Designed miniproteins, single chains, continued (4). Designs and how they scored, part 98

Each design is a single chain, and the fold is of that chain. pLDDT is the mean over its residues in the fold that is shown.

## One batch from the design tools (miniprotein)

Design m15397
Fold by ESMFold2-Fast:
Structure m15397 (fold): chain A 91 residues (1-91)
Amino acid sequence: SRAEELVRRILRLTAEALLLRLSDPRAVELAREIERLLAELGDEAARRALEARLEAVVAELEPEARRLGATMPPEEAARELARRAAERLLA
């Protein structure tokens, strides 16, 4: 369905955005495209499916996030966690 296609596109763009530095101009473009696609969703079931997928990735990475946060500066830990999250979202 269109809702499933939009969810798939949002997940791919989110993964791409997670791999960019905050100062990267492409991050702004990706954020705008993600907002546009989220506005198109309209379907509560599709939004719940997207939230469930994101929550599952967060839950799987939570122990690693705690370890990274204990061993490196917050900004560096966030970047490494983002790379791992992006890999999981694209799987």
Scores: mean pLDDT 74

Design m15398
Fold by ESMFold2-Fast:
Structure m15398 (fold): chain A 97 residues (1-97)
Amino acid sequence: EKKLEVEVLGALALIQIAIGLNDLDRKDYEGAAKSAEFALKVVEELMKLTGNTELGQKAVDHLKKAIEAAKNGDYETAKKHLEEAGDLVSKLVEEAI
């Protein structure tokens, strides 16, 4: 069922974003970047599955900025973009089911 696939991929992306936020709080910038990179891959699949390119691309753009900020040790920027990506992923899942 397409709805179940959307829910599973959405949950996986949100879990990875949450792990990334936790890693930032621990000053584990490498861990945060890796979690955001995994979330990015999941969001790209979610975007293809749902056809919602508008919300999907916005989430991808925020994850890319979070990855760059985390790699540069920029806690505030990385946290903001991870949180914004999480909100966008939640909206994308809600609109798809």
Scores: mean pLDDT 89

Design m15399
Fold by ESMFold2-Fast:
Structure m15399 (fold): chain A 81 residues (1-81)
Amino acid sequence: SMEEIERMLKSVREQLSEILSEEVVEKLIKVAKEAIENSDSLATLRKRVDEVAKEEKLSEEQRRAVLTYLGTFHQEVLELK
């Protein structure tokens, strides 16, 4: 449901906000939303996340955490019926 997706997205935003600036969080949330809207594969999402991580010069630990949070969100949304 849309309500469930919005709730999961809020949780992801909160997790990302603990390790990243608000500006970077908004860029990543936009990437995650576009990936769902376009029905992009998890691999495509990961590539776009890696592009943001490189541009914003995220640490390897930050990059790994972001990939985990957004990857989990993406998979969970695609599994909703």
Scores: mean pLDDT 83

Design m15400
Fold by ESMFold2-Fast:
Structure m15400 (fold): chain A 74 residues (1-74)
Amino acid sequence: SPVEEAEELAKEALEKVKKAKTVAEIEQIRMDFLSRITELINKYPEDAEKLRELMNKTMREIDDRLRELKEKEA
């Protein structure tokens, strides 16, 4: 299902974010995740609400890691 596919995308993105060492790596993971989840939302409008909730939750976790690495690179 699109929800299960989105959950797999979120899990993959968060695992990559945990392993990432630089701001550039996190930003690439963030952009790739946004692109893929947006495609799912556009293909499956009936599941859009659930997909957006998962997107927002995952993005918050990615942004937390991005902020941490930006502080280290400053």
Scores: mean pLDDT 84

Design m15401
Fold by ESMFold2-Fast:
Structure m15401 (fold): chain A 71 residues (1-71)
Amino acid sequence: MNLKELYELVKGKDPKEVVERISKATKIDLEKLFGEHKDKLYTREGVVGLLQLLLNMGLITLEEAKEIISK
């Protein structure tokens, strides 16, 4: 999926809530992983970058990403 599609999916969503849902769905402690840089995750660009990384690594599917964002 390209960056534009990911930006459209997260548009109007709270980045922090999306990160928390990703953490719960993947069972990855994203706050611990990013540590002092976690505030960069809680931006639209940070969430899009995280989703692209997880999709490229095969840790989530596009359908799972849409469900996480839509809840």
Scores: mean pLDDT 75

Design m15402
Fold by ESMFold2-Fast:
Structure m15402 (fold): chain A 68 residues (1-68)
Amino acid sequence: AVAKVKSESGLEYTLTFTGEKATSKSSEKSKKLSLKETGTGIDGTLTRKGNEATLEAGGKVLKGEVLE
């Protein structure tokens, strides 16, 4: 399954579920810092609850919807 979440800073992340664990991946190109950022994998813990996905990474919590 795949979910999309947004942070409070406006960054979008795509999360992939495998069983009860998932890998977080971001394809962000940040213009906020005038830097060219390449899409980067983010290490974190993803929890699925019904149709809601919650990502905890680096002390941040992001929420979004699960696409089944």
Scores: mean pLDDT 49

Design m15403
Fold by ESMFold2-Fast:
Structure m15403 (fold): chain A 63 residues (1-63)
Amino acid sequence: MLTPEAEAELDRIAAEYGLTEEQRQKLREMALKVAKAKGRDVVTAEDVRIVAEPLKHQLEILK
């Protein structure tokens, strides 16, 4: 379901923000919903970035 680029981006974000496996899986599911809403069966790196952007803002506030 994820392209290799989307999987790499998800791994990078999970490592950068210290996401748990549960949080990583939730982000993956949200990215899939974004891709589906755009009429695609595959998740791109851009879809992962879109769902991670609100999380970035939330984590920046905590630092």
Scores: mean pLDDT 74

Design m15404
Fold by ESMFold2-Fast:
Structure m15404 (fold): chain A 73 residues (1-73)
Amino acid sequence: MVSPEEIEYATLVLKAAVYRAIARSSKDKQEKIEALEDAIGYLREALSIHPDDEVLRQALADAEAELKKVKEE
């Protein structure tokens, strides 16, 4: 049976993926920034549950790099 922590983890990972997709598809700079900030927040929360998840660590690093690029454009 799935634990409450695992349900929360899966929900946070899904939210992060959705917001990263929104950021990538958006043409509005402010919408991209807000979506990436939301995605980063959810990735950090998910990593607090599973700090050894290398896939999420990489996703967080990629999202932070994407945010930096958008802010510099």
Scores: mean pLDDT 84

Design m15405
Fold by ESMFold2-Fast:
Structure m15405 (fold): chain A 58 residues (1-58)
Amino acid sequence: SSNITDDGVKRMLASADKDGDGTITEKEREAFLSTLDTDGDGTISQEELEGALSDRLP
């Protein structure tokens, strides 16, 4: 599908994939996890991960 929710997920992946080559490097992975860390405390909880994904997915 190509709704706004799907675009949100794609943007998260695009932010992690800075080179746009479809491969996630360690640096890109860290940037992606930083986006999921809403508190900025360096820890990604299961609730934060699910919350971010639920907001993006239907």
Scores: mean pLDDT 57

Design m15406
Fold by ESMFold2-Fast:
Structure m15406 (fold): chain A 73 residues (1-73)
Amino acid sequence: MAERERMRRAVDQAAALARAFGEDEDTVKRERERAYEMIDQGRSWDEIEEALSPTVAAALRMVRGADELDARM
């Protein structure tokens, strides 16, 4: 449960970044819903990134990198 909550927060942050980069609201909403469904199905990060648009996938990678750096520091 806690891991899924963390994954959902990362997706939310990635969606916010994608919107800040000019991605369409409807596209971001659809991509978030898809990512949440995949998280609930127990899919890996790699599978989720492959299912998302390049912009949202790139934003998600940035969020994950920041989380990893914070955990390292």
Scores: mean pLDDT 77

Design m15407
Fold by ESMFold2-Fast:
Structure m15407 (fold): chain A 70 residues (1-70)
Amino acid sequence: AVVDKSKVVNVPLTNTYEATLEEAKKAEHAEELILRPMPGVRLSEEEKQAIAEKLEKEFGIPVRIGEPIT
């Protein structure tokens, strides 16, 4: 996977907001985050969007759900 930490960064989406937030904090200088569900994460689309919205509010940058990491 290609990651550009100065623009768009792929972040692993875990089964909790808190764990996903810790992964997102590692994305320095990101202009956009793409949350990619980790293998074994069984969140509904609504739960994934709720986490993305919370992170968007926390960091003030666009956050969206990407394809699962498989």
Scores: mean pLDDT 75

Design m15408
Fold by ESMFold2-Fast:
Structure m15408 (fold): chain A 75 residues (1-75)
Amino acid sequence: MHMRRIAEELTRRYSEEAKETVKKLIEEGKKEQAMDAVDRIAGEAARELLERGGSLPEAVRVANRVIETGEETIK
């Protein structure tokens, strides 16, 4: 159960970071940089999950959720 809780925590934390970063970059007119920032933040979330002992499929799921949140904010 500990990995599921960690994955949920990381998803929430990095999704919030992605959302706030995207909002600031869009406000500055930097839409392309917002997309790049989402990919970077999602990669950081996946890496942290792997470092904490998560599986590759779990890391991919966390990254995808962060990307979804970022893309929804860009729309």
Scores: mean pLDDT 84

Design m15409
Fold by ESMFold2-Fast:
Structure m15409 (fold): chain A 88 residues (1-88)
Amino acid sequence: SPEKQALLEEIRKILNTLSKEELKDVLRYIVLHGKGKIREVAEEVLKDFDNLTKDEVIEKFLEGLRGLSVAELQEVLKLIKDYIERKK
């Protein structure tokens, strides 16, 4: 789906602007506020987080997100943007 690919690319671009520590915080935020498959994808990345590079974290997260619907991807993007806006 072109819409699904566009959402995944937007998520990738935002995550690439974050530090490795900020990625950990955003994944924790998604676990806290996400539901079902969204939460499960973030939890799976967090399991191996300390053993992965920043780029490997982003790729593992995006790989998990490929199994989600357009609506679920929109929710993930909203959670990421909400986290960034709340960060002072």
Scores: mean pLDDT 88

Design m15410
Fold by ESMFold2-Fast:
Structure m15410 (fold): chain A 67 residues (1-67)
Amino acid sequence: EAFRLASEALRYASQGDLEKARELAREAETIDPVVGQGALDLIDLGEEGRLDSEQLLSAAKLVERHG
């Protein structure tokens, strides 16, 4: 569940919907604090321009496969 929410958060971040991305990442954090915080950190890197939309989508796919 936490990995699913984190993956969905990163997909919204890849589309530029940072508000929805953070809502889902915080929901993941209530289930698994490490997974949720990881998603929040990646969203922040995306907002700073250190990760592009393709990199965020790639991260979402990795989280989905390994959760």
Scores: mean pLDDT 83

Design m15411
Fold by ESMFold2-Fast:
Structure m15411 (fold): chain A 84 residues (1-84)
Amino acid sequence: SMAETRARAEALRAEAFALFKEIIDKIKNKDYTKELAEKLRELSRLYRETARLYAAVDPDMAAEARNLAEGAEKLAKEAEEKLK
């Protein structure tokens, strides 16, 4: 159902936000570690899944989540490059 899909999207969005709050200081301080890179990859995955679920019920929220996923992926690549 649309209501169930929205509830799942909201739950994943909340999970993504909690992960973002956990790592934001490391991002700001450019504390590029393997753990930060892995968490940024997970953040991107959560936002992509959030976008997929929102696509059926809220296209604007889907677009926002997709942009956040792309941003997290870019930061993950930057963190991974710093490890080389």
Scores: mean pLDDT 89

Design m15412
Fold by ESMFold2-Fast:
Structure m15412 (fold): chain A 95 residues (1-95)
Amino acid sequence: TEAERAAAIEEARRLVEEGKRLYEKAKKDPKYIPYAARAVAQAVLLLGALVPELREEMEEAAKKAEEGAKDPSIGLKKIEEALEVAERGLALAEA
């Protein structure tokens, strides 16, 4: 239903906001890198389901976030790249 779609978009927005919050913490403390990566990966996978035309891009963004979680030396950059894709997906889902 339209209400169910709206609820899913709200959940995606919440996950993107949580990912951004954890990303800012990760910039100051690397222990937050895997938590930020998880939130962003969940956001882009949900957005890929909501915006099928971006599904492949969202799956690639999720892989980037997972790469960042495995290697803290590139973690912030990979999470940032995944967040940029998540923001684009959220904007299209809300359009």
Scores: mean pLDDT 85

Design m15413
Fold by ESMFold2-Fast:
Structure m15413 (fold): chain A 74 residues (1-74)
Amino acid sequence: ATPEQLIDALLEAAKELGVSDEDIERIRKEYQARLAAGASPAEVIAAATNRIVKLLKSQEEVDKLNEALHKAAA
């Protein structure tokens, strides 16, 4: 999977977990811009994951987000 595909998988999981379309679009633009600027893919994926985790309300939602990321990375 490309870093862009991993970001897309995280954002789809976040949307299913109730994160707003406005937050999804803002996060997509921010982290795709960082990738385009040559930022480390690992750092960008970690930062995007941490950003989304702060918008979630329970450990179960965090676990679902991490599961989606692992499935996309396989």
Scores: mean pLDDT 81

Design m15414
Fold by ESMFold2-Fast:
Structure m15414 (fold): chain A 100 residues (1-100)
Amino acid sequence: SMEELIEKIKEIFEETIKKMEKATPEEIVKLVEEAYKRIIELAKEAGDEKTAEWAEEHKEEVLKRLKELEKQNKTTEEIVELVKEAYELFLDSLEKLRKA
């Protein structure tokens, strides 16, 4: 169900954020890539191609922004905050679909 998928996505994001607190910037990029790969796989297994496509698009956008932050010598705390904001926006979009 959409509700179960959203709950699993929330769990993946929470696990990823906790791992980022002890990570280097390079490790953060890897953790973000792994999180989105898991989400895409779960969405595809659930037959939710739309959520899978959105996760792929969102992944590319977040990774692009992370590369820009690395060039600007942003702190790990600033990078983690950006990822948290991106995750909240993604979840908000999915919740709006569930309510529609």
Scores: mean pLDDT 81

Design m15415
Fold by ESMFold2-Fast:
Structure m15415 (fold): chain A 62 residues (1-62)
Amino acid sequence: DRESLLEEALEQVRKVIEEKGPLAALEFISRTAARISQTDPELAKEIREEGVRLVERYVEEK
């Protein structure tokens, strides 16, 4: 379902932040949201918004 897909996408964002850093995570979010927007624009918007918030929280904590 949409909720599970969002959770999976956000888990991947967290992984990219840990392995490659916040800029790489922002690029991943943009690419993933762009791809998903072709089939589910609302899910793509949620991935972008929540993904960016994850990156912002990481930067603020560091």
Scores: mean pLDDT 82

Design m15416
Fold by ESMFold2-Fast:
Structure m15416 (fold): chain A 68 residues (1-68)
Amino acid sequence: MEKVAEFVRILKEVAPEKLTNQEIVRLTKKILDTEDFEKAVNEVLEELVKRGIITPEEAQEIKERLFS
């Protein structure tokens, strides 16, 4: 739970206007339903980049802030 809350905080800081509250809730549930937090976060960020919601650079910044 704590790591998921930190991910949401970092995501909102890096891409504050690019995600709706509904999308954030959906992504949070997807991460919570996955046993591997790092893998789930990577899959979510790849999906957001593929959909054009965030840039690859924003995805990398989120990873660095969350896992470093």
Scores: mean pLDDT 79

Design m15417
Fold by ESMFold2-Fast:
Structure m15417 (fold): chain A 92 residues (1-92)
Amino acid sequence: SERVRRAEELFARGEEAFAAGRVEEAVRLVGEGFRLLGGSEEAVRAAEEGVRLRAEAEAARAAGAPEAEVEALEREALELLGRAQAEVAAAL
């Protein structure tokens, strides 16, 4: 429970960094959270890439990219984050 609470704090700080446009800080905090929960380096990399793709999707939407392009980026981000989440859930 202590590790879960600390990971939740890291994820909350990561969401704050993401909302503030500090993408690489958000990537670092989310990656640290998944590592704390026992995620493999593959799961941590997947989570980090998922956060970067979320930022890319937001930038694409702001730039007026086609909805299909934005949805494809969002789908890939969710798939990567989902893989990381599934691994750490199995490890808890």
Scores: mean pLDDT 88

Design m15418
Fold by ESMFold2-Fast:
Structure m15418 (fold): chain A 74 residues (1-74)
Amino acid sequence: MEDEIKKIFEKALGVSPIGVDDNFYDLGGNSQLQIQIVSELEKKFNVYIPRDKYSEVTSVKSAVDLVQNAKPKV
């Protein structure tokens, strides 16, 4: 899971390698890229992430935590 999420971040941000604790905004992240990452997480893991949780996608580590606590999409 962590390696899969790391790859999603690397593709969305266009930077590699990234650390699991690297700050999303320090890597050049913005609201558009955050939405893109959330979309890829939902697609990859078949989960639903509420819009109020999008702000929790601040690192690979926090994204792993978010996905593990997410509900299935259906």
Scores: mean pLDDT 79

Design m15419
Fold by ESMFold2-Fast:
Structure m15419 (fold): chain A 79 residues (1-79)
Amino acid sequence: MEEIIAAGSEAAREVGRTLRYIGDLMDEMMENSAPEKRREGLRIGADTAAKALKYLKEGKPEEAKKVIEEGIAEAKKLK
């Protein structure tokens, strides 16, 4: 039983690593934007990552992916 939980946590960790890289890419992409827009974009990214990780821990990877897509779209509005 513990092994199944550990596997789920490992998957969540891998996605967390991917979200971190996406965050880094967004940071680079928004480097030339006004500071306030960049800060709000990062805030949206952080909120999106938290929600996606929550869905992954609940065993809902499809919902997590949808949240990531929506977060990226929202951040793009602040460019």
Scores: mean pLDDT 65

Design m15420
Fold by ESMFold2-Fast:
Structure m15420 (fold): chain A 68 residues (1-68)
Amino acid sequence: MPSPEELLDELVAVAQEIARVYAQLSPEGQAEVQARLAEVEKLRLAGASLEEVLRAMREVLDWAKALL
């Protein structure tokens, strides 16, 4: 079972990778990533677990990487 520290470290790493991929996207791709991240933020505000937030963030990253 991952510790809370391990989950937070992975969340930071995924967020940094999203930021790097985002910088390489077209304006249309950037707008879609922003929309998807807004949905992840809604999940977080609704009380989703760190594991659920991390999974949703990884799905955003995978989608964005597919555009490169």
Scores: mean pLDDT 84

Design m15421
Fold by ESMFold2-Fast:
Structure m15421 (fold): chain A 83 residues (1-83)
Amino acid sequence: DEIKKKLLEITKKVDPEIDESASPQEMTAELFVMMSGLKTAGLEPENIPEELKELIEKLTQEVLEGKLSVAEATDRLAEFLES
């Protein structure tokens, strides 16, 4: 899966100990930490696939609006990567 491999490359920049055996939940948790940090710093990550970027933006917005917990958002992102 191209999206899963791309996510693994991105999460390795935050946690270099993450590898292909990592669960989708672990990869998505690291991605949320990275995206939250970048957004707080006023920076935008480059080289994220557009469909994954859109999903992360949507899930982040739903968490900020109180419609979704961080755990629920992480689970939804993991499900998307497994499909």
Scores: mean pLDDT 61

Design m15422
Fold by ESMFold2-Fast:
Structure m15422 (fold): chain A 72 residues (1-72)
Amino acid sequence: MHFSEADKEWLVRSGGLSEEQAARVLALSDEELLALSDPSTKGAALQRRLGLDREAAARLVEALNVYIASLQ
């Protein structure tokens, strides 16, 4: 799965990310994105990788789980 410019707009508007944070998500591989979206990590890996605070990481995990489910 590769994110596009349309996904960047979605990440900013629905995920609550800045444009810079959305660009970092777009740079992730499918394997990295799945690992970072693992609920067992409780968003800690997202905070470290993308420079997110705890609240932003929690919102992104929720948004990514909804997005990934839509692709199945």
Scores: mean pLDDT 67

Design m15423
Fold by ESMFold2-Fast:
Structure m15423 (fold): chain A 74 residues (1-74)
Amino acid sequence: SEEEKLREQIVELLMTRLGLSEERARRIYDTLVEEIKQMLEQGVSLEQILSTISHPTMREIAKMIYELLLKKKG
């Protein structure tokens, strides 16, 4: 339920701040989750991930996803 609520919040942020449709926002969310999950499994830090992202909104979303995945893992 916490994961589902965060997903809804991030999808809403993508829609409201970037003007994306719900379908596109969900697709971007799913892609980001998989990418960040892979990086976390490879031992990449949050700081390293954020250094590759220039867009402020995308940095904020990436941080939220990373924190969720870290909580689920430990």
Scores: mean pLDDT 82

Design m15424
Fold by ESMFold2-Fast:
Structure m15424 (fold): chain A 83 residues (1-83)
Amino acid sequence: SLETLSKVIEHLEEAAEALKKGDYEKAVEHLKKAKSELPEDSELAKRIEKIIELAEKKEKEAVKEAAELALELSIELISLILG
């Protein structure tokens, strides 16, 4: 649903902000919240799991992946709203 997608985007944006501040623990919490909005075996949930793994390892790539996914989904949400 649009509401589910919006919540996932919000959690991913919060995760990206935490990652930019070097707060990997808070970022993992937000990423897990994003994943919890989705069916466990969905492709999006699997993509978020990879970002969680990067964040848990304190890999700098985690911020890029979280920010890019949030942007990608935001564009999708806007497209769905605008038709």
Scores: mean pLDDT 86

Design m15425
Fold by ESMFold2-Fast:
Structure m15425 (fold): chain A 63 residues (1-63)
Amino acid sequence: RRALLEEAIAAIRAKDYDRAERLLTRLYLQGLISRETAEAIGRALRAKDYDTAIALLEAELAR
């Protein structure tokens, strides 16, 4: 869980958004984040609001 969240944050920071979306899908399908959180992060990524996407991932990392 922690490793996948950290990899997703690192992918966004590296501007590897395709990898970030694949990691988000994996986090959701493995039940490691809620549907609502996955949809919120996905919307932020599609809107190119990367600061919000990172903040949501960091909030999940802090749980």
Scores: mean pLDDT 80

Design m15426
Fold by ESMFold2-Fast:
Structure m15426 (fold): chain A 84 residues (1-84)
Amino acid sequence: SELLEKLRELFEKYDELLEEYEENKDKDPEKAKELLKKAKETLDEIEEVMEKLAEEDPEAATELSTELSQELAEKLKEEAEKKK
């Protein structure tokens, strides 16, 4: 599904933005703020595409939502560990 592929790309973009945020948060707070803004915008896009996918393929939407939640949890854990 084109929508499923688009969601994977948006999730990868979100992940990249969070990684850049981690690299810049101590070195360039203004750039870090811009990266967080872009990450939030990417989440909005994910929500829109997820809604479309749920209409076309509810099972695929549920499966991808679970996968995204697991990957997000892992990234948040990694970020927390970098602070200590």
Scores: mean pLDDT 74

Design m15427
Fold by ESMFold2-Fast:
Structure m15427 (fold): chain A 69 residues (1-69)
Amino acid sequence: MELEKQVRDNLLHGTIELMKVNGVPQEKIDELRERVEKGELSLDELQELAGQYSKKNAEIGREAARELA
């Protein structure tokens, strides 16, 4: 039980960090936290969201590198 919660919390934290790098507003990040806390998001859905933001971060990183060069 606690181990599953720890895994979920770690995924949520990682997803939030990815969202911050993407410039997602704090309000939307807080909404995600609330949905996870209420059990409205499954681990699979949270992993999918993390994957999407990870891909977006790769694109943003490439664009930022162009701006700095």
Scores: mean pLDDT 73

Design m15428
Fold by ESMFold2-Fast:
Structure m15428 (fold): chain A 85 residues (1-85)
Amino acid sequence: MEKLLKEAEQLKKETLERIREILFDPEKYPLGARERLARIKELVEETEERIRKLLEPISEELAEEKVREVREEAEKLLEEAGKVL
């Protein structure tokens, strides 16, 4: 269980870092606003599926909790970007 929770937490961290790069690194991601939003949505959805596959066999409640954390933190990054961009 602990190993799978660490993997889910790592997926969350990696996803949030990639979202940050997409929003704030125009050299690495030379995308328009629409394309950035589409890419972020895709990345969040992929991460949600991966977290559910890891955690659902153990606990659906833990899976949904981690999925909510990813969504909430991604939304905070989008809000921060909206104030700066």
Scores: mean pLDDT 78

Design m15429
Fold by ESMFold2-Fast:
Structure m15429 (fold): chain A 65 residues (1-65)
Amino acid sequence: SDVTNNMTQIGDRIDNNDIGGVRSILQSMGVSSDVIDSIVQMINSGQSNTSVMQTIMRHIGRVQS
C-alpha cells in the first residue's frame, strides 16, 4: 500500500480534528489499538502535526517488506 499517501491523509485528518479518520487509516495500516490510542492522546494533548506524524512513522517501521 502507498504509505506516503496514507501519511498525507493522516496529516490532513489531524489538521481537521478528524480522530475517526486517523484511527481508520492507522487500523488499515495494521497499527495496534494501543498505539492508535497513544497517537490520539498526543493529538488531544495539542501536540503538533509534525510530532504526531514522526511518532506514527516510528511505530509503522518497515516490517511489511
Scores: mean pLDDT 78

Design m15430
Fold by ESMFold2-Fast:
Structure m15430 (fold): chain A 81 residues (1-81)
Amino acid sequence: MSLVEFLEEAIEGLRRYLADPSTPEEDILTFLETLVRVLAVHDPELAAELAALVEEARKTGDYRGALERAIELLRRAVARL
């Protein structure tokens, strides 16, 4: 799988979570943290930006806002590749 394909699948996963208000916060955090770990090897700058979003969500409890910001961040990353 290419990095582009991985990011596009990640964006789709995040969009599904955003569309479902019953998605547990823990599932959102686990998904985002997994993305950070994978991206740390391939795009450390993107991983750092995503990690900052996860940390902010943990502090504020704004997991839906984090999903929206993560989607926008990853969409911009795909546009650069």
Scores: mean pLDDT 83

Design m15431
Fold by ESMFold2-Fast:
Structure m15431 (fold): chain A 76 residues (1-76)
Amino acid sequence: SFEEKIEELEARIEELLAKATDPQVIRDLEEARELVERARELYEQGTVRSQTLAGALLIAASGIVEVAERQIRKQQ
């Protein structure tokens, strides 16, 4: 479900923030967190348009998280 995807992404962001030491990576993860929060708010509005935009924001946040995760692995 959409709620499960939000919860999984939120947990992944917090795990990566705990490991991140690079200020730029931390910044990117904080931006991803804001996108996930915005996606939750839009989804709760319950319109087709707001739920479509919520999905797009989750895709964007997921992309940022994947890049950040790769950068953290290179630094370890």
Scores: mean pLDDT 87

Design m15432
Fold by ESMFold2-Fast:
Structure m15432 (fold): chain A 85 residues (1-85)
Amino acid sequence: VPVPEIEVDYEKLTPEAAKKLVEEGKAKAKEAGSDSVEVVVRVPGSRTAGSVTVPVKDLTPETLIEAAREAYRYGREAQERERAL
């Protein structure tokens, strides 16, 4: 089953933006028949992105913000690995 993606601008992530992204994610998951959404954060100035899968049942503005933080961390780690090559 395809997991729908929500792209998050981490620098502009506010509680209000998180609420809109939660509604978007729930709608996309319902249309796709998925029980989860993938939160994707692109690292500014880099080609790397991090992602975290969040179950729809656990998807709230607060958990979206936490998932975006974790996705950003993964993207930063990927960027550092790319620079080490």
Scores: mean pLDDT 78

Design m15433
Fold by ESMFold2-Fast:
Structure m15433 (fold): chain A 65 residues (1-65)
Amino acid sequence: SSMEELRKQAEELQKETMKLGKQVIELRKQYEETGDPEILAEYKAKLDELSKKGVETARLLLQIY
């Protein structure tokens, strides 16, 4: 694969991790206000996805640079 393809993949992952990060912050605030265990479950699920995408982004960046 080309370096340009790897950069494109990294950019897309960065966009997704930023979006997930904002969702994680929002869900945490909602949980702090409501104490709703369903919101807590959603928060944990989004946090897990954020971690997975962060690792994948790091791997791609290490291949590029």
Scores: mean pLDDT 82

